Designed miniproteins, single chains, continued (2). Designs and how they scored, part 100

Each design is a single chain, and the fold is of that chain. pLDDT is the mean over its residues in the fold that is shown.

## One batch from the design tools (miniprotein)

Design m7473
Fold by ESMFold2-Fast:
Structure m7473 (fold): chain A 94 residues (1-94)
Amino acid sequence: SSNDQNTIINQVNRISDQVSRIVAQQQKRGIDPQPFTSQVVGQISQAIQSAQNGNTNQAIDHFRQLQQIVQDDPRVTDDQKQDFTNTVNDAISS
């Protein structure tokens, strides 16, 4: 439905915003964000495209890949990892 489409698009935007905040905080702390950014930019782009095309399952797969990247990055704080995991779980439960 159009409501389901709007929901997944909104969740993609929320996830993208959280990634941007992680990158910004890494920069503020003098951490080079390039290794993290290089891994996430493609997954975000693909998640946005999948959501816009109505491919909800593909968007969710990209959310799970992003979650794994965030969890595996030792420079991301535990609070950021938890917030990101909660946002992804909310998105895939919608």
Scores: mean pLDDT 80

Design m7474
Fold by ESMFold2-Fast:
Structure m7474 (fold): chain A 87 residues (1-87)
Amino acid sequence: SHHRQRIVDEVKQHFLEKGKLTPEELEELERVVDDPEKTRRFFLETKDPNRKGALVALLHARDGSETTTVEDAISLGEYVTESFRDS
């Protein structure tokens, strides 16, 4: 839907603008989210908490309901990022 696509696009833009992802890293995540096995592998193998969080935010934005907001997706992603920081 147009609403879902808007949420996805705004979530992508947030991670790019905050410098948490490069355009190349975002393109890689976009390929990964199309395959559940690749998604799981990426999440388990990546050591960067920002990439883990961005992946989860994109999945929530893409697979969420029509009531899913940009803020909900970003907040979930940031929670994941914080949860995987070792400091």
Scores: mean pLDDT 81

Design m7475
Fold by ESMFold2-Fast:
Structure m7475 (fold): chain A 90 residues (1-90)
Amino acid sequence: SIAEELKQLAKLVEENPEGIKKEIEENAPETWKLAKKEGLDVIAAVFLNATDVKTAKEIADYIKKRDYEKAAKILEEAREKKREEREKRE
């Protein structure tokens, strides 16, 4: 489930935040640059590929509160909207 994935992500970031930062910087340098500009935590930065800054912060906030189900719902809705946008190809 998405909630279980978010719980595992939270553990990975807590155990090795520098490693996750490096992965984001290497694989998505523009995303990391935006995260630094907006003062985002590593957890929030992960979600910038799926959504905007405000929604990424909301997802990260729920993860920090250990409300993984609500974080998963917001992420799923954000991913669905972004997928629809890509499918339009306008």
Scores: mean pLDDT 80

Design m7476
Fold by ESMFold2-Fast:
Structure m7476 (fold): chain A 87 residues (1-87)
Amino acid sequence: SALERLEAAAAKAEEAIKAGDYEEAAKYLGEVIAAARAARDAGELSQEEADRLIELAEVLKEVAKLKAEGDFEKAEEVWREASERHR
């Protein structure tokens, strides 16, 4: 199912982050976004739940890409700004 694909992609993203492999993490976060959209379109995930997951995954993907490029200061700023939007 699309939810099973979402869980698999999320697990791979988590393992990549844990390993410090930010390029691989960004790739799997892209797969999380695609899987969340598919799950929404299949009715396996609500519109609101899918939108929240996609927004979080897009932020994490941008952070991972910046860390892969060595731009840790900008990565921290992006994460901080995203955290402030949800508070």
Scores: mean pLDDT 85

Design m7477
Fold by ESMFold2-Fast:
Structure m7477 (fold): chain A 87 residues (1-87)
Amino acid sequence: SDEEEFIKAAEEHEDTALEEAEKVVKNGVPKAKERYAKLDPEEQKKFKEKLEELAKKLEELAKKAEELGFENLAKALRLMAEAAREA
């Protein structure tokens, strides 16, 4: 199931999740901002809507990770959610 796949991934990545998320955020946010700047106003609105949907999904996954005891993964997912809203 998707939940079993999530738990397996969480177990594999818990120890490195925060470091991995920090690298993704540092590389991803500048690229997202550059992409956004090149879009027309309608495309910018759609881009922001997709980033907000991503942020909400990441927050839901973070809550699930925290409930399962994966604190570093939960923090990593929240960091990525915050970055998605900032971009």
Scores: mean pLDDT 83

Design m7478
Fold by ESMFold2-Fast:
Structure m7478 (fold): chain A 94 residues (1-94)
Amino acid sequence: EVKLSEEEKEIIDELIKKVNELPKDALEVPDEIISPLVELLNKDPSLLEPALDYIYNDPNMSELQFKLILKGLMERLESEEARKKLKEYYESLL
C-alpha cells in the first residue's frame, strides 16, 4: 500500500498549520495554502487516500477544517481518479 514519505508529510504538516491560522468563519482555503497539496496529488493520485487519512487523523484538525480542505481540493484537482477518491471521502463525512 502507498505510504507518505517524510517530505510529503512535511508538505501536509505545513498545510495543517496554515489552515489552523485561518479565521473561524473562513469559507475556503486560499490557493497559496492548498496548492502544494494539489500539485502533489495531481502528480500522484494514489497519494490522495494516505494524505486525507493523515490530515483527518491529525489532532489539530477539526471536521470543519477538513471539509474546507476537501472543498479546496475538489475545485483544483485535475485528475479524474483523485476527484473520484475525494468525493468518496467527502461523502463518508456525512
Scores: mean pLDDT 81

Design m7479
Fold by ESMFold2-Fast:
Structure m7479 (fold): chain A 100 residues (1-100)
Amino acid sequence: SKQEVLDRIISYLEYLKKKLEELRAKSTDPEVQELLDNIIKEIDSAIQALKAGDLDRAIEEMNKIIETLKKLSELYPEQKENFDGMIEFLKDIIEELKKA
């Protein structure tokens, strides 16, 4: 059960990373590209923390992801609904991890 929850969270983060990499490939704005590069690295850090069982570090990295997504929503308003959805999923994941 607990391992199944962690595997589901890792799968969500891998999916998120793939979607942001696709967006990075289509982006022409240098500020957006830099934020996307940063968030992709933050996702990798969160996945590594989860695999290591470091839940506090995983939560810290996920909070950084949320902050970067909020900045992306300002610079990339056509993707705002997509980023808002990602933020809500990450908030739910953080609450699950805090209870673990």
Scores: mean pLDDT 86

Design m7480
Fold by ESMFold2-Fast:
Structure m7480 (fold): chain A 81 residues (1-81)
Amino acid sequence: SMLEKLVRKLFDKAVEAYKAGDLETAKRYIANMALALVLIANIDPRTAGELALKIWKALEAGDLETARKYVDEMIELAKKN
């Protein structure tokens, strides 16, 4: 879906920004993933925000595998709505 492509692209940009040391840009991309779920897929803002926070914490820990797992959870949640 277009939403899946958008969410994955925003995550890729967040990872690139984080690796470059641009933490504010990385946080903005992750926040935009949550915002896309709320506005496009009508996901509850609390649920979208909690997943975004989990993605951010995994990224801070250098755990890209866990971060991608939460991105996949965002996408599956959007597909069900």
Scores: mean pLDDT 88

Design m7481
Fold by ESMFold2-Fast:
Structure m7481 (fold): chain A 63 residues (1-63)
Amino acid sequence: SAAERIGEALVELTAADPDLAAELARAHPGASPAELAALLAREAGRRLGLSEAEIEAAVAAMG
């Protein structure tokens, strides 16, 4: 599923860019951990070349 692919890509993305979560938190002051997790999942989906519809459905399934 797209959610599984995004989950795997999140692990790879976090390993490749360990500061990404902190950078997103700085760019989005006041964002909750759940909101930051959704932003990371969207970024992983975009890097996989998924459509916006697939990304939104996967993020909804993961939340």
Scores: mean pLDDT 78

Design m7482
Fold by ESMFold2-Fast:
Structure m7482 (fold): chain A 65 residues (1-65)
Amino acid sequence: DELLELVREVAEEVATEPLPESVLEKIAQVIQDLLDAHRSRIADPRATARHLARQYIRLHQGLPL
């Protein structure tokens, strides 16, 4: 829930058009899986989640990373 809300907030900041809820949910799930897999290697999970959300949203819209 918190991660999905973070993804929605980032989408409002950087997306050129509204994204479908299903896309936001998929992005949140991918980020959660990455954070869980690399928990011991990530010093700041919140900053990493925000960074990844921005990159995935930009990629979905065909924007450069």
Scores: mean pLDDT 76

Design m7483
Fold by ESMFold2-Fast:
Structure m7483 (fold): chain A 86 residues (1-86)
Amino acid sequence: SQEVDALEAKFRMFVHYTLQEMRRLSQTQSADDVVRNGQRAIDGLNFRLDVLVAQLKDDPEAVARLRAMHEQTVQELQQIVQQAQR
């Protein structure tokens, strides 16, 4: 439980910093740079989720929470990228 909570908190913090950085980049960088950084952010998020899912394979509820957070975050990143292309 304590270890699971710590891993979830770590992922949530990574999500928070990733979204904050992407929002900053969308206001300061070119559309092409935002698209490239958005793809790298999604790739990084996918990699971290895969590692955490493997570590939490015996906790399906924790995995479900992480997958839901991941899905929401990817959608938000895609919206930031789409907005930068407008």
Scores: mean pLDDT 88

Design m7484
Fold by ESMFold2-Fast:
Parts: C-alpha cells; sequence; structure tokens
Structure m7484 (fold): chain A 90 residues (1-90)
C-alpha cells in the first residue's frame, strides 16, 4: 500500500492537472487532502477528497459529460469515502 506521504504527492500532482483543466476549486480541495494525508489526519484527508471529487463532478454534469450510470457510481463512491472518514473519527 502507498504511504501517506506518497498519497499526498499523488494528490498534489492531480491538483496541478486539475488546474490545467480549469478545475481550480477541485484542485484546492485536492491540495487540502494532500496536506491532511501528509499530517496523518486521515478523516480530514478523505473529507477533502470527497469535496474535490464532488466539485469536479459538478463541472462535468454542468457540461453534460456525465451518464446516469456514472452519476450513480460516483454517488456510491462518495458515500463509501464518507463512511470511511466517519469510521476513522471514532
Amino acid sequence: AMSNEEKAEVLRREAELFREEGLDEAAEHLEKAADAFREGRLAEALEHLVEAMREAFRVAREKGEVTPEEEAAFERMVAQLREQAEALRK
């Protein structure tokens, strides 16, 4: 499995790619997730990751680039990540 520092590095690189695509708000959330992973704050990291994913997906939906099946799969993934974040807080 990847270390928290390796996960943070991957997320920072993803944030740079998101900025190149004009997804600045999603990129900001990815950077916050990276900082949280690096600091070992796993619940906060997953919460920031969810916000980044929701923002990127909102933009894709507004452009009509998302199928109903992709939207359902995305909401299931978000629910799973939120459940994992909640479990880490307990």
Scores: mean pLDDT 82

Design m7485
Fold by ESMFold2-Fast:
Structure m7485 (fold): chain A 87 residues (1-87)
Amino acid sequence: ERERLEREIEEKAEKILEYLKKAEESENEEEREKYLKKAEELADEGVLLRRALEEGLPLEEARERAERLRREREERRERAKELGIEV
């Protein structure tokens, strides 16, 4: 169960990044807002990305923050698996 939940969280992170990329590549503001809204409607990770954008950061930096969060989660899981019994 835990592993499945973590996989779903990762899938949401990937979708958020996909929507941010589409927002960045969109040619009109309405389409950009649509994709940003979809990203925001996803899990807690969308909140972090939204906050970065509200601070006036470029989408590239917001995407980097989401990727960093995902990487940190993967590193923590890998360390937990490596330590196994002691976590």
Scores: mean pLDDT 64

Design m7486
Fold by ESMFold2-Fast:
Structure m7486 (fold): chain A 87 residues (1-87)
Amino acid sequence: SLEEKSEEYSKKVDKMLEEGAKEEEILEFGIEITEELKELNKDNEELSRQLEVALEALKLILEGKKEEAEELFKKAVEEEAAKKAAA
């Protein structure tokens, strides 16, 4: 189910790119996918947290705040590495 949806999403993004979709349209679609995946995996705390970070970053990019999005991803990666080291 999830794997089938992932493949379908990939095909839709490929079609959008082939049809000359604007960056904004692709980002909006990415936000929709991420929100759907978060809802489907709401009982998976770790994955839900990762998807929330991805969603926030995509929204920042859509707002033209690419540097803030990069900083958010960097911080999330560092926090995950720190948690793994502390476990």
Scores: mean pLDDT 75

Design m7487
Fold by ESMFold2-Fast:
Structure m7487 (fold): chain A 58 residues (1-58)
Amino acid sequence: MAETEAALDALIAHHGLSPEAAAQLRIDVEWHGWTPEEIAAMDRAIDNGRADLAARAA
């Protein structure tokens, strides 16, 4: 539980999510029972998506 919350907080801070988006994500994680590993995978996917968009814009 604490590990999941820490991973989620790190993702929110890393991607600069709004308080509203962060609240919605927390509800989704709790409702679906996401693991810290799944949250880490999502963080990597978002980071890769941002890199792809930056490369496309350049």
Scores: mean pLDDT 74

Design m7488
Fold by ESMFold2-Fast:
Structure m7488 (fold): chain A 90 residues (1-90)
Amino acid sequence: KPLSLEEVVERIRALIEEMKASPKPVTVDELLDAIRAEVEKALGQPVSKEGLLELIRRVAEHLDPETVRELAKALGASDALIDKLVELAR
């Protein structure tokens, strides 16, 4: 069954925390693929680039600004959108 947006945000946050705790360094591409896979699994359907950007916006306060910048850039966000998402990071 599809999850609420809030439940999807919590799953992404938990995934990021788990990957940060990993003894192996994680690339931005690996992190993005893991986020996409978890979101698609949680929703039971493919997710668009725009949908992933909205989810990143929702979790941005729990990410460092550089990680947010790299993820948004990998998703093809405009410079203006990248800057807005980075501003939401703590």
Scores: mean pLDDT 73

Design m7489
Fold by ESMFold2-Fast:
Structure m7489 (fold): chain A 71 residues (1-71)
Amino acid sequence: SPSEEEIEKAKAAALAEAEKVKNPKVRAVLLAAGEGKNEEALELYETLDEKEREETLAAAGKAQEAAKKAA
C-alpha cells in the first residue's frame, strides 16, 4: 500500500499540474479532484461544455502521470 508520504507527494504533483491549467473552470474541477473532493469535482465537471470536458480529461491524464512519477 502507498505510504502517507507517497500519497502526499502524488497529491502535490497532481495539484501542481492542475495549477498549470489556464481555463479557470477546468482548473477548478482538477483542483477539487486532486484534493479528494470527488462530489464537488463531478458537479463542476457537469457544468462544462464539450471542449472544456475534453480539456479536463487531457489535463487529468497529465496530473495522473505526474502523480505516478512522484510516488
Scores: mean pLDDT 79

Design m7490
Fold by ESMFold2-Fast:
Structure m7490 (fold): chain A 85 residues (1-85)
Amino acid sequence: AEAVLRAAEAEVEELRARLEALPEEERRRLLLEVQQRIQAIFNGEERDEAALREYLRLLRAENAQEPSADIEAAIARLEARLAAL
């Protein structure tokens, strides 16, 4: 569980770096949401699975607006982690 959580958090950090390519207003909003999700997962305030699924929905929405192969790959990796839980 802890190893999966740390791996998911690393994926989120990779996505965060890629998201800096997005328009600044959208990037700022998404990064704030991502930070809140990371904190909830890390502190155990929410179930890891539920938080990751919601995070994926947000990332998919952003990727649909401004597609990025790197973001798509990171989304796939997060989906694989959820499937492994």
Scores: mean pLDDT 63

Design m7491
Fold by ESMFold2-Fast:
Structure m7491 (fold): chain A 61 residues (1-61)
Amino acid sequence: SMEEQEKIIESALKLAEQMLAAGVPKERAIHYVEQLIRLELKDWPEEVIEEIIKRFRERFE
């Protein structure tokens, strides 16, 4: 659902922000979180996974 997608994006943003605060370079934080999304959502439709990653990147960049 859209609510579940939003919660995933919010969690991804919080994790990426925590990584930045810990001194992880922005590009590495993005790459790590993107890989984590793909692993956690492996059984979801690919188009939905790509949309979640796109929305995460747009909001974090």
Scores: mean pLDDT 86

Design m7492
Fold by ESMFold2-Fast:
Structure m7492 (fold): chain A 81 residues (1-81)
Amino acid sequence: SAAEIAALEAQLKATNQKLKAVNDKMIEDTRKLVKEKGAKTAKEIYEIQKEVFDKYKPEFDALIAESKTLQAQLEAARAAA
């Protein structure tokens, strides 16, 4: 139905906005941690990036899974319309 498609599109948009927010937090946390630790080398910066990524990975993976599920539901709803 058109209402079901609209609801799924809205949910997918909201999930994508949450993914962007997590990515923005990772960038900001990386900047703060680089400054706090006084990181100067590419190796030091990479280690900080990995630490921040590992911290946010569960939330990021959950949102990616949700986005994939919503996309599949949206494709099925559009095919049924």
Scores: mean pLDDT 88

Design m7493
Fold by ESMFold2-Fast:
Structure m7493 (fold): chain A 91 residues (1-91)
Amino acid sequence: MEAYRKALEALRAGKEMESEEEKKAYKELEEKLEEQEKRALEEARRLGLDLEALREALEIRREGIKKGLSAAEIEKRSAGVGEILAEQLAE
């Protein structure tokens, strides 16, 4: 939790991390997001949602983190994933 929060703050402050502490926080963030992605895909599959679209959006999000994008940009992409799910559920 603490490392995840620090990673988000570091990403919001800058595009890349310079210190060892920031690099460790980045790894924690990456691990947490991978776990969340797996969970989201499992739930989407159970609900009969478009898994290809969701998987693509989640992959873009993860690659964005690896490229050192800001937390704001990552959150924007997460909103897109939510929109895909909401659209599928509305139909």
Scores: mean pLDDT 59

Design m7494
Fold by ESMFold2-Fast:
Structure m7494 (fold): chain A 83 residues (1-83)
Amino acid sequence: MMEEVRELIEKETKDLIEESRKLLEEGKSLEEVKNYALGQFESLLARLLSSVPPEQQPEVRKLVEEATKRVLKEIDELAKKIK
């Protein structure tokens, strides 16, 4: 169960970094791209919390928070290189 959650978060992280690069290349503002990524992680967190036992929820929240911070940092770095 938790390994599947980690794999899903990692896939979403990679997908969001790729989409963020595309959005920045299309001329979306840094703030718009960050807000998009935040919204996607909020949706992912809600879905994951409803699908895991209560005792796993704290770890899921921590993993999503760490992934969110990582993606936001990558978006900042992409913006510096593309813009």
Scores: mean pLDDT 82

Design m7495
Fold by ESMFold2-Fast:
Structure m7495 (fold): chain A 76 residues (1-76)
Amino acid sequence: KSEREREMRGKIERALARAYAEGLLTFDQMVALAAALSKIEEELDAEEAAEAVRRIGEQLGLPEEAIEFLAREVRR
C-alpha cells in the first residue's frame, strides 16, 4: 500500500478517536465507521476522505455533528 494511503488512514483513525473522546460517537459507532472506511482500498486525498466520511456516516445514521467534526478533522 502507498505511503499516502497509510497517512490518510492514520488521519481517519485519529479523527475517529477524537470524535469518540469528545463524546460525539459511541464505541460501536466508531468501530462501524472504521470498518466501513477500511473497505476503501483506494488512495484518498483529504477532500475525498471527507466526502467518504460524510457518505458512510450518513448511511450508518451517525449524528450530523459527529459527521461534520470528522470531515473537518480529516481535512486538517
Scores: mean pLDDT 76

Design m7496
Fold by ESMFold2-Fast:
Structure m7496 (fold): chain A 94 residues (1-94)
Amino acid sequence: MTDTIRSLTIYLLTSFHSRYSGGSRQDAIDTIRRGTSSLSPDLQQAILDAMREVSDRYPDLSPQAASLASRYINDWIRGDISESQILNIGNNYR
């Protein structure tokens, strides 16, 4: 699960960066931390590690991208959306 959530988070943030860029790195990190605060510490840490990896490549990643990724990752963890639906969502932003 931790490896899957990390991979999906990287995929979504990278996909969303193409449309949502031009924010501060700290604001994006704060947004994803807040958006994932209801998750277990291990799952939140995996998401924050993915965020750091993407923000190292894309330091202009916007808080809007972080907010959108947080929403879909929470939906996936709850079982409201499938992995294939996440891949389709990301593809729509590329």
Scores: mean pLDDT 82

Design m7497
Fold by ESMFold2-Fast:
Structure m7497 (fold): chain A 67 residues (1-67)
Amino acid sequence: MLEEDERALSPERVKAFLEEALKKVTDPNDKERLKKWIEEAENMDFYERAAAVIEAATLLAIEKQKK
């Protein structure tokens, strides 16, 4: 289980997800947060990458509620 999670939260996959979120998020502050996480993804540990994905998913959910 942990090994599968580590593959899913690789720096490359996390960066791809964050870049996709960046295209859909409209708030400038949220865009800056996503850009920082994209830049730092390769330097993040597993838990930091997991937190970034959770935060990005939360930002996307908030954007859907703004419609």
Scores: mean pLDDT 74

Design m7498
Fold by ESMFold2-Fast:
Structure m7498 (fold): chain A 76 residues (1-76)
Amino acid sequence: MGAKDVVEAVKEAKTGEEALERAGEMSSRSDTLEGQLTGGSAVMAVAVGLTVGESDEKAVELAKKAAEGMYKGLNG
């Protein structure tokens, strides 16, 4: 399971809690450092968003952007 798979899984999330669960699971199931970092960045982004009182929609958006940014940064 690669970093791109992590990005796709996070994009399918509909709530901040679901995004957190998907990012964490995909990060732990990734056998690559890129996949682990991509999932970990999404976990941190959604956790921070939820902690500071962002909406589910905003928390999911933060997770998506963090995952995509990490994936592109590591591969571009």
Scores: mean pLDDT 76

Design m7499
Fold by ESMFold2-Fast:
Structure m7499 (fold): chain A 76 residues (1-76)
Amino acid sequence: HMEKVATLEATLKNGKKVIVTAYVGEPDTTENIIKKVEEALKKQKDTIHIEVRAKTPEQALGLAGQAVIIAENLLL
């Protein structure tokens, strides 16, 4: 039921890799995405995986980009 739009990969300032997979489906809220990023960062793994969903491919790509920005901003 979820259609995969894209996978974004980024290396964060602390050397950790973030892989964000974007899907079309039931949309995530901004609050939900922040929670997903926080939980993923707490796992203390070298690579963290986050899934985001939105109604359209363009919105899903936008939310995937926001997830990367949130991950960078949560690193001290």
Scores: mean pLDDT 78

Design m7500
Fold by ESMFold2-Fast:
Structure m7500 (fold): chain A 87 residues (1-87)
Amino acid sequence: DSLEEGVKRLEESAKAILGKTHPTTGVKYLGIEVEREGSLIKLVIVVEYDGKKYTFRIEADVDKGEAKLEVFDEDGKLLFSKEEKEE
């Protein structure tokens, strides 16, 4: 199961950076969550930068070759959204 292996690799990568602060940018990784639903892989990354929290939501559908990125502030306000499709 290629998706199961992919999710395990993402979880291992997530554990490797969780709680670490990027030495150049000062970004701190507060939480990383990986979830799989069929062909859909969901990642939620919570970071702290300059005393503020930001949530990155990434959804990738491996069967459709589609990906979506959304960035939210600590109040849940959408700051940025981008969708990509590769053929």
Scores: mean pLDDT 71

Design m7501
Fold by ESMFold2-Fast:
Structure m7501 (fold): chain A 130 residues (1-130)
Amino acid sequence: AQPRVLVLGDDPAVLGRVVQLLRAEGLHDVLAVNPSEVSDEVLLEAAEKADIVVLAVVSEAAYETGLRLLDGLHERGVRKPVVVLGPRSMRARAEELVEHARSLGIDVLLADLDDEAAVRAAVRAAVARV
């Protein structure tokens, strides 16, 4: 079966770019969500139904949402690969999310959002973990 991918980001242009990269890797079951438009409970339910979660950390709000989502997944005992994508301007926040995820025992991959080859490599590695 094809993996289901949840993409979270608060920038429509970034969401569109990530969805196009996922489709280029053969992933067509993609749900892209702006976390500012939904509750944390709706995000957790969507993440539980996905095989892979992609977090686009382009703002402080996206970082805070990522922390709450990772905590919620851990509390529910949900195990799945998480891909954290951060632009160079948000690298420290993306790395903090990765360290937090690893402290919770969550399988996490980090890629520079500005590096298409790195994003595609992280997506392929996440697919291999499903």
Scores: mean pLDDT 87

Design m7502
Fold by ESMFold2-Fast:
Structure m7502 (fold): chain A 92 residues (1-92)
Amino acid sequence: MESIKASIDVEEEYKVAKELIEEAKKLVKTNPSLSASLASAAGIYASLVELGGDKEKAEELKKEIEEVYELAKDNPQDLELGQGLLESSRKL
């Protein structure tokens, strides 16, 4: 059972998810569809983080993904807010 945890690199999956979320936030004004697609891809990595046993990091990623969807839908032009959230997500 310990070998299953070793097959999922939670830190690498988390890093990839964060990078996808950051790119999604950059694209929310210019290409909301691509932004949403990147957020969906980040959701796959968030699921891997949860399977690896780090539910708190997975929940954080899911919240950021939901926020990208809300920005793409309701406030695609508010890039300053998006940038502030991006900078805050880098200060974990």
Scores: mean pLDDT 70

Design m7503
Fold by ESMFold2-Fast:
Structure m7503 (fold): chain A 86 residues (1-86)
Amino acid sequence: SELAEKERKAAEFLKEKAKKLLEEKKITPEQLAAVDAQVAANQKKGPLSPEEVELLRAQGILRIAIDNGDEELTKELQEFADELEA
């Protein structure tokens, strides 16, 4: 459906941005370990699919970049979210 395709596009966008941050080494091993710990904590709240785990990990990575002051990334994420809000 159109909704499922929009959701998939959103997940792909977030995973792509997170992958770029990892490739550019903008996330430290300690920060990545903290993200993985948070994903594991979410797994304990209820069953998650492998795709949901990957998405949560991507979201955690992006949150760290935003907290580190990546204004360009923050703007890109906000603009993408605004585009999909309808």
Scores: mean pLDDT 78

Design m7504
Fold by ESMFold2-Fast:
Structure m7504 (fold): chain A 62 residues (1-62)
Amino acid sequence: RRVKVGTIELPPTGFGLVMEIMKAVASGQSIVAPVEFDAEGRLVPAPGFEHLAGRAEVYKDL
């Protein structure tokens, strides 16, 4: 298991951070999703961002 945040070091997710992401999505704005690697070496959303599962690659193509 390894943790590598693709954007910035994550504090505990916090409600404010989640709301910021939701607002950006609602506005059609590009967002950068923090991601980490699981025990199988797969890229997965960081804790608190599981709703972005599969979208970890969005920021890759920004």
Scores: mean pLDDT 48

Design m7505
Fold by ESMFold2-Fast:
Structure m7505 (fold): chain A 64 residues (1-64)
Amino acid sequence: AAAKAKELREKAEELFKEAAQLAQQAVKLIQQGGDPQTIQELLDKAQQKLAEAKKLLAEAEKLE
C-alpha cells in the first residue's frame, strides 16, 4: 500500500499548490478593488482544493 499512499500524497501536494495560486489571485483582485463575486469564487475553489487535499492525506494515512 506504500505506493498508493505516495501517489495520494503527491496529488495532495498538487492540490495545495493550486489552492495557493487561487488564494494569491483573490488577494491581487482585492488589492485592485475587483469584483467581490469573482473574489469569492476564487476563495471557494481554493477551499474545495484544500479540502480534497486533506481527504487524500487521510486516505494515505489509512493505507499505512
Scores: mean pLDDT 83

Design m7506
Fold by ESMFold2-Fast:
Order: C-alpha cells, then sequence, then structure tokens
Structure m7506 (fold): chain A 84 residues (1-84)
C-alpha cells in the first residue's frame, strides 16, 4: 500500500527529528510505529533497522521491557531479510 509506505517513511522522518532534538522517548515510539508499518509491508530489512533504533532508544531511557521486545523483533526481521 502506498499509504502504508508513506506513513512508515513519515514515521522515520519524525523519529529522526525527535532524535536530533534529544527527545528520545518520542523518537523511540516513532521508530516503533514505523517498524510495525514496515513489518505489515513485509519490508523486513527496514523493519529490522527501525526496531534496532527503537530498542537502542528505549534502552537509553531505561525502558528495558520495550527495549528487549524491540531487540527481539530486530533479530527476527534481520534473519528474515538475510534469508531472502
Amino acid sequence: SQVLTAAANAGLELANKYTDANDYANAATAYLNAANLYEQLKEYAKAATAYTNAANLYAKIGDLANANASAAKATKYNNLAAAN
């Protein structure tokens, strides 16, 4: 879907802007939302990258539950991207 692709790309741009502003909590959420959209699109490499960025930012703010969940998704989609 072009709409889902545009939403995912907009989410990444928003996440990058929050990261540049040192707003790590909103950046983490924006990366997670973009990752979920790339997952729906089966864009596994992009999903893995976005989950990795979310995991790193959640870890930075001490949200270990979301950091661990995002890291697990990043590993899963990195493996799927490498296999295809």
Scores: mean pLDDT 90

Design m7507
Fold by ESMFold2-Fast:
Structure m7507 (fold): chain A 55 residues (1-55)
Amino acid sequence: SPKAKKILEAISKALREIGDIWDRYLAGELSKEEMDKKLAEVTEKFKKEMAKIEE
């Protein structure tokens, strides 16, 4: 269904963004505080996007 595709795309995007943030932290490009903030932002964005898709 179109809904299922949007859900999978949202999940895939969130996982990719989380992975990128983690990679940057491990490379020393982000502090722990900056990583935690960016992960929280991805989580909140994902929650809002999922709420819109799920009616």
Scores: mean pLDDT 85

